# Designed miniproteins, single chains, part 84

Each design is a single chain, and the fold is of that chain. pLDDT is the mean over its residues in the fold that is shown.

## One batch from the design tools (miniprotein)

Design m3080
Fold by ESMFold2-Fast:
Structure m3080 (fold): chain A 68 residues (1-68)
Amino acid sequence: SLSPWQQTLLALTKALRERLPADDPYLQEVERITQEALDNPDLSEEEQRALRKRVTDAVQAWADALAA
């Protein structure tokens, strides 16, 4: 079974796919992070925190791009 953190990333990615176009840079980045999490099921708490930061950074970059 998937870890709760992996399930959260999959749910987020699914929600974004329903709202954003397939070629959206934010969606593509979140999909890359989600795939990395799925490929590495035995992530440490530190590695999970790093992936969470990458999601936050992607959201911030997307927000900054919209403001530009």
Scores: mean pLDDT 76

Design m3081
Fold by ESMFold2-Fast:
Structure m3081 (fold): chain A 64 residues (1-64)
Amino acid sequence: SLVDHLLFQAQSIQQSSQLTADTLDRQAQQSTPQQAKELEQRKQRALQAAQQEIDRLLQLAQQA
């Protein structure tokens, strides 16, 4: 169904964003304090963008 497709897309984005966050966290552990701060900011922006898209897809699924 359309709902199943939208939920699958939301789950895929959640999984991809979590993998990206984990990768950035691992890089931060091996970085200077300044680089770690920049990586944390990049992580927060990526997670925020992913959450906005997930919320959009979930709203579309709820309306179907």
Scores: mean pLDDT 89

Design m3082
Fold by ESMFold2-Fast:
Structure m3082 (fold): chain A 63 residues (1-63)
Amino acid sequence: AAAERAALQAIAIHAANMVLDGKPLEEVIKEAERRAEEAGLSPEQKQRVLDAVRTVYQAAQDA
């Protein structure tokens, strides 16, 4: 539970930094997916991380 939340947060923060650094969406998604697999996240939790990454990417494009 707590460790799971910490892993989700760490992956999301790293992905957000990649987006702000100008990395393409495909690269950001691939890295977030790889980290989620490594952390042993469930398919549902992995999908939440990927959705959050896409949201951050869209927000960055609007700026």
Scores: mean pLDDT 78

Design m3083
Fold by ESMFold2-Fast:
Structure m3083 (fold): chain A 65 residues (1-65)
Amino acid sequence: MPIDEKEVLRALGDMYVALGNQLASQGDLEGAAEEYRKAAELYEEAGDLESAREAREKAEEAAAA
């Protein structure tokens, strides 16, 4: 079964969201914003526009602190 490239990109996006959440919980809001932006780019490339939007919102919240 060939690996679905879009599914791999979504999984990578999920990993970057998890990293961003961890950094935010530690008070590293700059690091969190960077990881959320990476997640948003990966979700957008995967065609998952809703997850990309949510990741961008998290990045904006972290950057606005």
Scores: mean pLDDT 82

Design m3084
Fold by ESMFold2-Fast:
Structure m3084 (fold): chain A 114 residues (1-114)
Amino acid sequence: DPLLEQAIKALEEKDYETAAIALGAYLYRKSKFSDEEWNEIVLKLTKAIQEVEKKPATYIDLIKEILKKIYEKTKDPKEAIEKTYELVKKAFEKIKEGADPVEVVKEMLKKAEE
């Protein structure tokens, strides 16, 4: 997949911003959510990361932070992308089911450090 290949290559070069953007695009393309549902969850995650970190942040910043944490542990760009993909995908599913976005973001960050 060209987006996954781009994300892996960017992560290998420690270009976390490009890796997060490419992975975010791949997540959207593979999602079964409508554009309206996707945008609502992205907004919820954006607000949640800002609340958790007490600073301005975007949904891409959340993906970037998770990628950094997972990659530091795995030291494998492909494995880090795959694990981040599954973690973010699960977060979208939980939020769609009515989970608190702040608690979901806290859990994502904790799991990324495990």
Scores: mean pLDDT 88

Design m3085
Fold by ESMFold2-Fast:
Structure m3085 (fold): chain A 63 residues (1-63)
Amino acid sequence: MAAERERLREEIQKLLREQGEKRPLVVDPRLDLAALRAIVDAARVGIENGQSLSPRIVLGEAE
C-alpha cells in the first residue's frame, strides 16, 4: 500500500516538472489512495487544458 501511494505522488511530481514547476511536491498525509488517484487524473486533465497544477492540487497543505 505505501508503494502505491509513493508511485502516485511521483506521477504527480513528474507532471509538475513537465509543466516547469521547480518546487517539490508535498502531499497531505491525510489523503488516501482513492483521493491521490483522483488528483493524478485531475492533474493530467489540467495539463491537457494548459492549466497550472501547483497551487490547485496539494502544495499549500504542508503548513
Scores: mean pLDDT 61

Design m3086
Fold by ESMFold2-Fast:
Structure m3086 (fold): chain A 77 residues (1-77)
Amino acid sequence: MLEKEIEELLKKAEEALEEKKYEEAAEYYEKIAELLEKEGKLELAAKAYEAAGILYEKAKKYEKAEEYYKKAEELLN
């Protein structure tokens, strides 16, 4: 069930954030965004890609952050 899978990924992302593991947290939001995109929930997927971008930026992964910000924008066009 998609809802349960997203809930489990959100919990893992929250645990990673508590440990300041920003890259790991970004990877969980990336997975959430991909699941939402496949289900046609484009607005929610865009928000999840944006969250991944912010977290990659906190991890100093600037190229990866730019990639996910672009994905978020493309879903809303």
Scores: mean pLDDT 86

Design m3087
Fold by ESMFold2-Fast:
Formats: C-alpha cells, structure tokens, sequence
Structure m3087 (fold): chain A 108 residues (1-108)
C-alpha cells in the first residue's frame, strides 16, 4: 500500500539522516552552519512524517516521500567528501533501497 511504502521510505531516510548526523558531529569545523541546519531540518521532517503518516492522505505521503528523498540526496552530495569508505557504502545501499521504494510508491 502507499502508506506501507511511504513508511518504509521514511524509515530508510531516518537511517540515512542518522549516519549524516554522525558525519556532521565528527566534522563540525569543516561543515558550513547552513548545511548543519539542513541536516537538522531533514531529521525533524523525517521524525514528523514518521509520527503523523497515519493522518496523511496518499497524495500527501507521496509528496513528502519525494521531498525527503530529494533532501537526503542533496545532503549526501554535499557531505560526500567527508565520508569514510564504510559510511559511503552504507549510504549508497540506503539510497539504492530508497530509489526502489520511491519507484514502487510512484507506480502504486
């Protein structure tokens, strides 16, 4: 269902954001304040959608999923120079899974 796919995407996004938050925490002196704010904002958005997804329409869930996906990809590209090989692999695997879930969600 649209709700189950959206929840799966938000849970994957939470995993990605948690990794990105750890990377930012380790590299606060190298990351612009605007990017730190963007990561914190994305975390709040993901937490909000995970708390309220049951109250949302399928159209609202699809829009939220697209927005969250775009936010994760944006921050991935911005922070990529700071990734360890293990962090890069983990984030690549999460993004690939998010791509698959978003494609299924858009086809639903």
Amino acid sequence: SVKELARELFELAREAVDILMEIVEKNKDKVPDSVIADVEGLRLAVDFFLEHFDEMTPEELLRAARGIYAGVKYLYEKLKPLFSEEEQKRLDEILARMDEVLARLEAA
Scores: mean pLDDT 89

Design m3088
Fold by ESMFold2-Fast:
Structure m3088 (fold): chain A 75 residues (1-75)
Amino acid sequence: LTPEQEREAEVAMVRLKAAVAKIAAEELEKKGKKEEALKLLAETYRESAERLEELGDEEGAREFRAEAERAEKEL
């Protein structure tokens, strides 16, 4: 893989991890564990934002940072 393709794959993996966390959070919410769901989302979105910023996806980083802030406000 070229460095550019590798970066694109890493961005895709970050987004996939966030999507999986969202599904896990929805399952926690169905079980009445809303606080645990919000903590999972806040942590995952913060990590995703940091990683996307490192990878040069500034737009994605801002998006996930905003989502993390929303989840943190509900805690």
Scores: mean pLDDT 84

Design m3090
Fold by ESMFold2-Fast:
Structure m3090 (fold): chain A 71 residues (1-71)
Amino acid sequence: MEIKITVKEGDTLDNIVDEAAKKLGVPKENLVIKIEGEGNEYDPSNPEARELLESRLKVGDKIIIKEKKIY
């Protein structure tokens, strides 16, 4: 399962991750985030990946949030 969220003015990555976790019904640490148009996936529980993602996000950007594929 995945959801698409548009970044709004005043949104923090924490707010976005919390909302996605609630909508998907999974723990925040089981999420990965992708910016639409980028090839990279970011784990928001990794501080370095989180910082990079936060630096790249702009108001109006669309992000795709997925549950981690555990096989």
Scores: mean pLDDT 77

Design m3091
Fold by ESMFold2-Fast:
Structure m3091 (fold): chain A 76 residues (1-76)
Amino acid sequence: AKIEVDANLAAAETAYLLARQSDVEGQRLAAKALEWMARENLELAKKNPEVQDEGLRAAELAREYAREVEAAAEAA
């Protein structure tokens, strides 16, 4: 569970950085991927008490990344 939370967080950070260099279509796809990663980390936190705090934090961060990327795509 912790390895999955850490991997999803790293993937979310990578997706966010790549989205900043992408066109509008790439940004929208990245936002959807980030929303999926947020949902996965939230489910890991709910089902695994040992990573609850870490999973909730990672889910919140991925959700914020998704919002920023989606807002950037809408502004373009």
Scores: mean pLDDT 79

Design m3092
Fold by ESMFold2-Fast:
Structure m3092 (fold): chain A 101 residues (1-101)
Amino acid sequence: SIKEELENFLSEKATELILKYPEYKEQILAAIDKYLTSEGDKTKPLYDLAKTLADAYYDNKEYEKALEIYEKTLEYLKEVNADKELIEELEKKIEEIKQKL
């Protein structure tokens, strides 16, 4: 499933990020908890988790990793026909990151 592939990818990136930048541990674990405990449509909590991870990589100038997270997340959001505003916000972030590469 595309969702399971994204979840596994984000889990891997969360683990790498916490080990390399432990200052992000609390905010990453909070985003994971919100995703796992949210009821109903989990699309926004999943996006928030991806954003938390990508923004942490971006802050540390790991632009390629930030870009990969946002691009994989965008593919999922388009597949599930997520809210247009959410897709547009993510597309804007992708273009911003590409300007840094």
Scores: mean pLDDT 87

Design m3093
Fold by ESMFold2-Fast:
Structure m3093 (fold): chain A 92 residues (1-92)
Amino acid sequence: GTLRAIGILLSLIGAQLDGAQISTQRDGDTYTLTVRGVTETARAAVEALADLARQDGGEVELREDGDTLTLTVRNPQGAAQELLDILHKSGL
């Protein structure tokens, strides 16, 4: 729900302050979150967001390649959609 989404957002902001590079892209109803220089905090936050998006009815794919995490969410709903919109609009 909303409180979980807020917790995830704060964790992602914290990870960026710790040196992780976070970017969110949107193509229609598909969001792609890329984290470079992944830390344990960033990984936990991305995994929590993936779980939230799945629980809210979105289609989720999570990939890890070296120090890069890529989360793809199709047709996100509820709190996950709101969080992804905030990340995209914030330039994260």
Scores: mean pLDDT 84

Design m3094
Fold by ESMFold2-Fast:
Structure m3094 (fold): chain A 72 residues (1-72)
Amino acid sequence: AQAADEEAKRALIKGTNAFMEGNYEEAAKWYERAAELATSPGLRRVAYQNLAEAYEKLGDTEKAEEWRKKAE
């Protein structure tokens, strides 16, 4: 669990770097990986929130809403 959460944190950092560069497709891929790896509910929620924002930037409102619902 801890090793998976450390990988999830690294994926979140890579996603955030891509997001700040304006590469929202790459950001979404990293945030999705983070969500898959995260075993901590809080870390998973952060990944879902970031995924929703990345898809919002891509204009994919349907996927953005799906990830927002998962983040609760």
Scores: mean pLDDT 85

Design m3095
Fold by ESMFold2-Fast:
Structure m3095 (fold): chain A 78 residues (1-78)
Amino acid sequence: MEEKFEEIVKKADEEIQKVARKYGGRASIASAKLEKVDGKYKLEIEVRISKNGTPEDYKKMEEEAKKIVERAKKEVEQ
């Protein structure tokens, strides 16, 4: 699981960085923690996004980053 967790987080970070570049900003995964709760793995991810640019660009980066994080969580929790 740890090896798969590291790969999933790395892919999510790369996608988040790519999305941020499209909007002229930057974003990255600041922290990722794998927890086992009631026999199931849960992934906690903290994302940092540059607030430079327009509020609309920031909102789009945040929405896309949230979708990427949710997909990563589902892959770990399955």
Scores: mean pLDDT 76

Design m3096
Fold by ESMFold2-Fast:
Structure m3096 (fold): chain A 55 residues (1-55)
Amino acid sequence: SEIDKIAEELAKKYNIPFSTAKSIVLLAKKRGLTREEIENILKKLTSPEDILVPV
């Protein structure tokens, strides 16, 4: 899907797990954020575990 494509690209670019990238992309899609805004989120979320979903 388009979400998976964007998530894969972000995971590769920022060297993060695909699951983490996909979670960020899904959040951004809900808010109508641009890819540039998603990248800004990734820069801020380099290490925080708060992105982790328990299920």
Scores: mean pLDDT 71

Design m3097
Fold by ESMFold2-Fast:
Structure m3097 (fold): chain A 88 residues (1-88)
Amino acid sequence: KVEEVRRKLYRDLIAKWEKEGWTLGKRLSELIKQGKEEQAYEIVEGLERANLFFRALIEAGLDPEELSAAWDRIEKEYRELMEKLAEK
């Protein structure tokens, strides 16, 4: 019962993101149309967990702009590390 309600909420959320023109929303909608529904839901769940984490940091008094800048920096450093490992 709870699992079915959660899956419906994820479908509705993906449809909303597609309607809003979000590239990820369109991609996730395509996955559902291809029968890869579980993969689409796993991605939505991961994004929800990340969103909850960032909301908790903002509520703790961290500035949203500073959090965004810190995340962009971490992503860049991680990408640079992966490129260096691939060159070896």
Scores: mean pLDDT 68

Design m3098
Fold by ESMFold2-Fast:
Structure m3098 (fold): chain A 105 residues (1-105)
Amino acid sequence: PRLPTPEERQRIWQETRDLLRQGAQDIVSNEDIRQQAIEETQKLIAELKARNASPEMLAALQALLDAIENKDVDAIAEATLRLLAAHLREVANNREGAEELLREL
């Protein structure tokens, strides 16, 4: 199996960042969508607090919430990219986690 080169990986992540930035722009440009994103993020933070999630995870989600509230497109895209990258690494390293995620969706 051929692994992507560092240059290919950088291009993929740049294209992903551009797509996330477009999505973030749609969120900040539509007040109804932005309010829904705020509500869903607040709900997720509350659920994770109830489950005694790590302070690091809660801080990362709070940063995302703050970025959405401040209409900071670049900050939303960057926070989302980091969460997506972490999730994809976990799914790739745990095939059982991928099956569980599909059951919850």
Scores: mean pLDDT 72

Design m3099
Fold by ESMFold2-Fast:
Structure m3099 (fold): chain A 116 residues (1-116)
Amino acid sequence: AIELTESGGGTVAEGGSLTLTSKATGDEVYSFAWVIDGGKLNGLGLASISGDGKTKTYAEEIKGRATISVDKAKQTAYLDLKNLKKEDTGTYYSIAGGATPAGSFSFGEGTQVTVV
């Protein structure tokens, strides 16, 4: 099983920046992703990265304003957000995917981001 410890949320002014962190413990992580719940972007998968850092995806709504990265040795992913907008307000959930072919998914508890 994979357990996720999330940090880096809070209240940020419009146009500001913050970094969300997700640290995995337990089993090997093969992918990380972030999804948003609540607000205007509710249910949107924002970004993903393979566990080796080589493959990345971004939603159009966040492209150019987000950078996803991973420290493979530490099983820690980072989502750097910049030029935040009020519509970016929501709860950000990190997701970790386990080994193929029977990949299992673990969800973090969520990190609140409020853009004022």
Scores: mean pLDDT 82

Design m3100
Fold by ESMFold2-Fast:
Structure m3100 (fold): chain A 78 residues (1-78)
Amino acid sequence: MEELYEEAMKAVEEGDIDKAIELARTLLFEHKDYEGAKEIAEKVIEKDPKNKEAWRILALAYRKLGDFEKAEEYYKKA
């Protein structure tokens, strides 16, 4: 879990957005690390605000964390 988060952050830093998105999905769906997936998706959006998959991950993470208002806002971007 922590190792995957660090690998995902490194992928964002290196500009490997596709890898960062895949690792964020793994954190969200397999490890239920909603905070980690949220943070990775936010960093991807900072670099690529048109990435619809990053917005979907962000929306799902916020929904799982109980922030339904932000989840609805971010679903509109996906």
Scores: mean pLDDT 83

Design m3101
Fold by ESMFold2-Fast:
Structure m3101 (fold): chain A 60 residues (1-60)
Amino acid sequence: SKEQAIADLEQGEKVTTAYLEELRKLEEEGRKLSVIEEVVRDLYEVILDTSKAFRERLLK
């Protein structure tokens, strides 16, 4: 269960990172993000950081 939980969190982090990369590509193409897109990016960054911290705690 602990190993499975870590694998599930890693998969979620991978998906979240892919979403953040898509937003980054839009900015690189010279498009300004909307306020909602910025909020979504910030929320995904919090989700990613929280998931990583939770995995670290599960390892101990």
Scores: mean pLDDT 82

Design m3102
Fold by ESMFold2-Fast:
Structure m3102 (fold): chain A 55 residues (1-55)
Amino acid sequence: VDELVEEFEREVLELTGDEELAKRLGELLRQEAKTHSPEELREAARAYLAHLRAR
């Protein structure tokens, strides 16, 4: 999970340049990890990154 969150934070930072947003979204993903599987988290992270790239 930690590697998944770190990768997601890095990709958000690369797309947006917003370090605070990247850390905030990473923390939200870490909270979701308490109730969801790693596979579900990867799908959610990928969907969000695709949304950011589409803008």
Scores: mean pLDDT 77

Design m3103
Fold by ESMFold2-Fast:
Order: sequence, then C-alpha cells, then structure tokens
Structure m3103 (fold): chain A 66 residues (1-66)
Amino acid sequence: SASDIAKLERQLENLERVLEEQDRVLLLVALHEIPFLIEQARKLNDEKLLERLERLREEIERVLSE
C-alpha cells in the first residue's frame, strides 16, 4: 500500500542520515535492519526503493570496511 511505501521511505531516509553521521554503532544496527526493509520493498514490488536500499547497504558496508 502507499502507506507501507511511505513508511519504508521514512525508514530509509533515517538510515541515510545515520550514514552521514558515520556513527559505527548506528551503522552496524542499520546493516542489521536493511535486510528486513529489502524484504518489505520486494513484497511491495517497489523497484526504486529496492535499488535505493541496496545502494545504502553497499555504502554502509564500504564505510564499515574502513
């Protein structure tokens, strides 16, 4: 539903903010949460949200590998 999509977008925006702050503990929590958000995006068949979540995961993994 549109409400579920809006909720996922808000959660994604919050995680993108965590990436900007580069707080290692919060980034580790975000990596744990992202797989659940990806599953929700797949169920909603929202390809744009899925791509955005996958990019966010890659960026967080990149930061944490430093």
Scores: mean pLDDT 82

Design m3104
Fold by ESMFold2-Fast:
Structure m3104 (fold): chain A 64 residues (1-64)
Amino acid sequence: MEPSVEELLEELRARAAAETDPGLRRVLEWMVEELEEAMKTLPEEKVHEIALNALRAADELRAA
């Protein structure tokens, strides 16, 4: 099932809120802010792609 941009943004916000490391939380909060800004200026297709990449990056940061 392909999640919507809004669902991806909600997931990213939830991860930021649950993050206990202040550095990683700040990075996740920055990703949310950048994605919200992208939603104002970019086509929905591109925003969806960016949101998926942001969640993937968040998973990789947790693994590092």
Scores: mean pLDDT 77

Design m3105
Fold by ESMFold2-Fast:
Structure m3105 (fold): chain A 89 residues (1-89)
Amino acid sequence: MDSAYAQARIEADRLFREKGGKEAREKMIETPEGPVEYYKLKVEAAQELLDRLKAEGASPERIRAAQNVLDDYEAEYEAAKRAYELIKS
């Protein structure tokens, strides 16, 4: 459900900020690899949320929502890696 996804995204973004997400965002414009590192950190935050929910025995709906956020962030990370390869070429 969209509400469960929205809550999972908010929690993943909170973990991202705690991991230095603001600094990572600022570094996005400093180097060509900056966006790759930014989206990698987002994936790490979403994975940590998913792992915590599984460890806590959270509901299947909450675990599925967190997995969907992780899948979306992994897609963004893959897109950033492809863009970086095109810039390097």
Scores: mean pLDDT 83

Design m3107
Fold by ESMFold2-Fast:
Structure m3107 (fold): chain A 65 residues (1-65)
Amino acid sequence: TTKEVGAILRAMGVAVDTGESLTVSEENGELHLSVTVKTDAQKAAMEAAAKELEAVGIKATITVA
């Protein structure tokens, strides 16, 4: 299922490979995504993607460092 989250993010065009920390975990068939970003612009981009993930049952938490 972690592989499924990666495929979904890629299909949505989300790029997180620049100065971001990303973790994915699964608990009882529910996926949890945690992201730490450095700027408000990165947070806004990730929150847009996170809302789409939440629509399919994936919980997302985004933090600005």
Scores: mean pLDDT 63

Design m3108
Fold by ESMFold2-Fast:
Structure m3108 (fold): chain A 66 residues (1-66)
Amino acid sequence: SHEEAIAAYEEALKLDPSDAKAHNNLGVAYANLGKYSEAVHAYKEALEIDPNFAEARNNLAAVLEI
């Protein structure tokens, strides 16, 4: 489930807070639950860690078009 995915990514981020991919995946899970403000925050965290992260940038743009 998306809730289980969120818990798993949150646990991964406790071990490695600079995992841009985990932040992006957390954002995707939030977006799938309709939690768009949390998704935006997670994508921005991914981009703060890796400004060239195209997937996170595209995901952020898609949520903002809603």
Scores: mean pLDDT 85

Design m3109
Fold by ESMFold2-Fast:
Structure m3109 (fold): chain A 64 residues (1-64)
Amino acid sequence: ETVTITVTDEADTPEQARLKALAKAGRAIQEAIDAGYVPVSMEVEVREEDGKWVATVTITLVPA
């Protein structure tokens, strides 16, 4: 079976929002690996919302 984790973060620039979301995603991936899962895909989306940039990282994992 597959598991999906979604992580979101925001910043004043698209680059900062992406970096913050990726750092947060890295922690979520490590926790999932420690729980016996293996990441198989990762998607990153960055968009502007209300004068801020929002980055969303979607990670798909399978049991190891």
Scores: mean pLDDT 84

Design m3110
Fold by ESMFold2-Fast:
Structure m3110 (fold): chain A 109 residues (1-109)
Amino acid sequence: AAERRAVRRRGVTAVQLFVEEANKMIEKLKEKGASDEQVEKLREAVDRFAAEMLDRVTQARSPDEAVAAIREGGERLRKAAVEILPEFSDEVQKGIDEAIERAVAAVRA
């Protein structure tokens, strides 16, 4: 149905917005003293979980399925990011929460 195509298009846009917000967070963390090794590991984690989100949102049959893919992927990224950057835990958690909520809003728009 046309509605399923619209959901998938919004899902793809949502994953792009998620990655953009996550990368903004990474740039701020680098300016705050995160090491090049931590920054690289975090970028790799963002790319990995965003790829998983993209696979799921392109197969989504409803907005709720696309939202579930984003929330689950975001939670996995949050756990990985806190392990990589425990000294920036609060900033990482806040940045990922903002990325998830912006992406979810894009799916529901």
Scores: mean pLDDT 87

Design m3111
Fold by ESMFold2-Fast:
Structure m3111 (fold): chain A 82 residues (1-82)
Amino acid sequence: ATEAALAEIDRARAAAERELEGEAREGVLQMLDLARAALEAGDYERALTALEGAEQLARAEGAEGLVAELRRARAAVEAAAA
């Protein structure tokens, strides 16, 4: 459901704020804000694209905890789209 997916995006946002700094943090937070807005609009494809971008940035920074939260958010969005 959309509510569960929004909650997982909010968890990923909190992880990004704890684990990242500077431009990487800003980039991930921007992608998460885009994913949240897309999900609220029912645009699951854009939400997934934004989460994929956030995961790529998180992986480049070695933020393993954030990567795990982003994967949970992606799974929740995929479930909401079904």
Scores: mean pLDDT 87

Design m3112
Fold by ESMFold2-Fast:
Structure m3112 (fold): chain A 62 residues (1-62)
Amino acid sequence: MELSPEQFKELKEKLNELVDKGISIDVETVREILAELGIEGALKLSPEEIKEIIDNGLLKLI
């Protein structure tokens, strides 16, 4: 996964905000966040790849 350090930080911050608000984090939600960060390849990521990002992000939020 080719995220810049800044993009990865922004993704984690957005995921943290969603978790804090009690919003469910779905593959579709993460895909949209990555697209908002200007990651064109995000729309081509498989559901498995998106789940890997979610798992890694959530583990770092605990």
Scores: mean pLDDT 67

Design m3113
Fold by ESMFold2-Fast:
Structure m3113 (fold): chain A 101 residues (1-101)
Amino acid sequence: MEKEERVRKLLEEVASDLAELAQLIDDPNATPEQVRAVADRILEKVEELKKIDPEFGRQVARDVAGALRGLADQAEANGKPKEVIDILREAAERFERLAAE
């Protein structure tokens, strides 16, 4: 697969995983473990993106960190368990660190 095609596929997968994460935040039966698993999957894909294109990967990491903070704020406003909110905020901090490297 060409570099550009690999980057595009990873971006599509990250977008899909973020959509899944948003659905889990709205699901009353979603567990903290499920939220963490999706967040970790997004991290792996963004790390792969950064290996292919370091500058673009850092930019995507910043964008994902912002999205995760937004989801955490939404989860808090909707009265979701503290464990879910903490996972989302911790994930956002991990992406901010990835963007800074």
Scores: mean pLDDT 86

Design m3114
Fold by ESMFold2-Fast:
Structure m3114 (fold): chain A 79 residues (1-79)
Amino acid sequence: KVEEAKELMAEGDKYYKEGKLEKALEKLEEAARLAEEAGDLRLAAQAYYGASRIYEELGEKEKAEEYLKRAEELYKKAA
């Protein structure tokens, strides 16, 4: 489960570098969900941070803010 989330994060990064923002977002959102379900709060926070930045690039400011807040909350819980 954690390994699957890490693989999805790698796929998301690859799509982001290729300029496929919607595909990158899909992979990062799935990675965040799987990491959170597995209890890896730090990994989930990293995935939500990535998704937040992509939403900002897509002009989805409200969604970007929501994901950023979620990432910060998860980082706080992971410490």
Scores: mean pLDDT 84

Design m3115
Fold by ESMFold2-Fast:
Structure m3115 (fold): chain A 95 residues (1-95)
Amino acid sequence: DRERVLREASAVMEGFAAGVRAAGQPSLEAARAAAEAAARAIVARYPDPELRELAARAMLAGARFELRLLGVDEAEAEARLAAIEAALDAVLAEA
């Protein structure tokens, strides 16, 4: 089904881009705030739990990609990923 494939692609692309933006923030606190805002937007846009999970997984993939591209220290990368994941999990638990 083309409509399902396009919705899945949209969720993945939106999630990935949000992850890149969150990881690219100048501080850990800014990364957390960006991740929280993105997670709330995902919850509002995707009532389908399968699409929410796809967007969430894509967000973590986008964050990992950006941190690798930026060449940040491994400890800093782990801290930013943990903060992004925690913010995402907290918002999804409220939904």
Scores: mean pLDDT 85

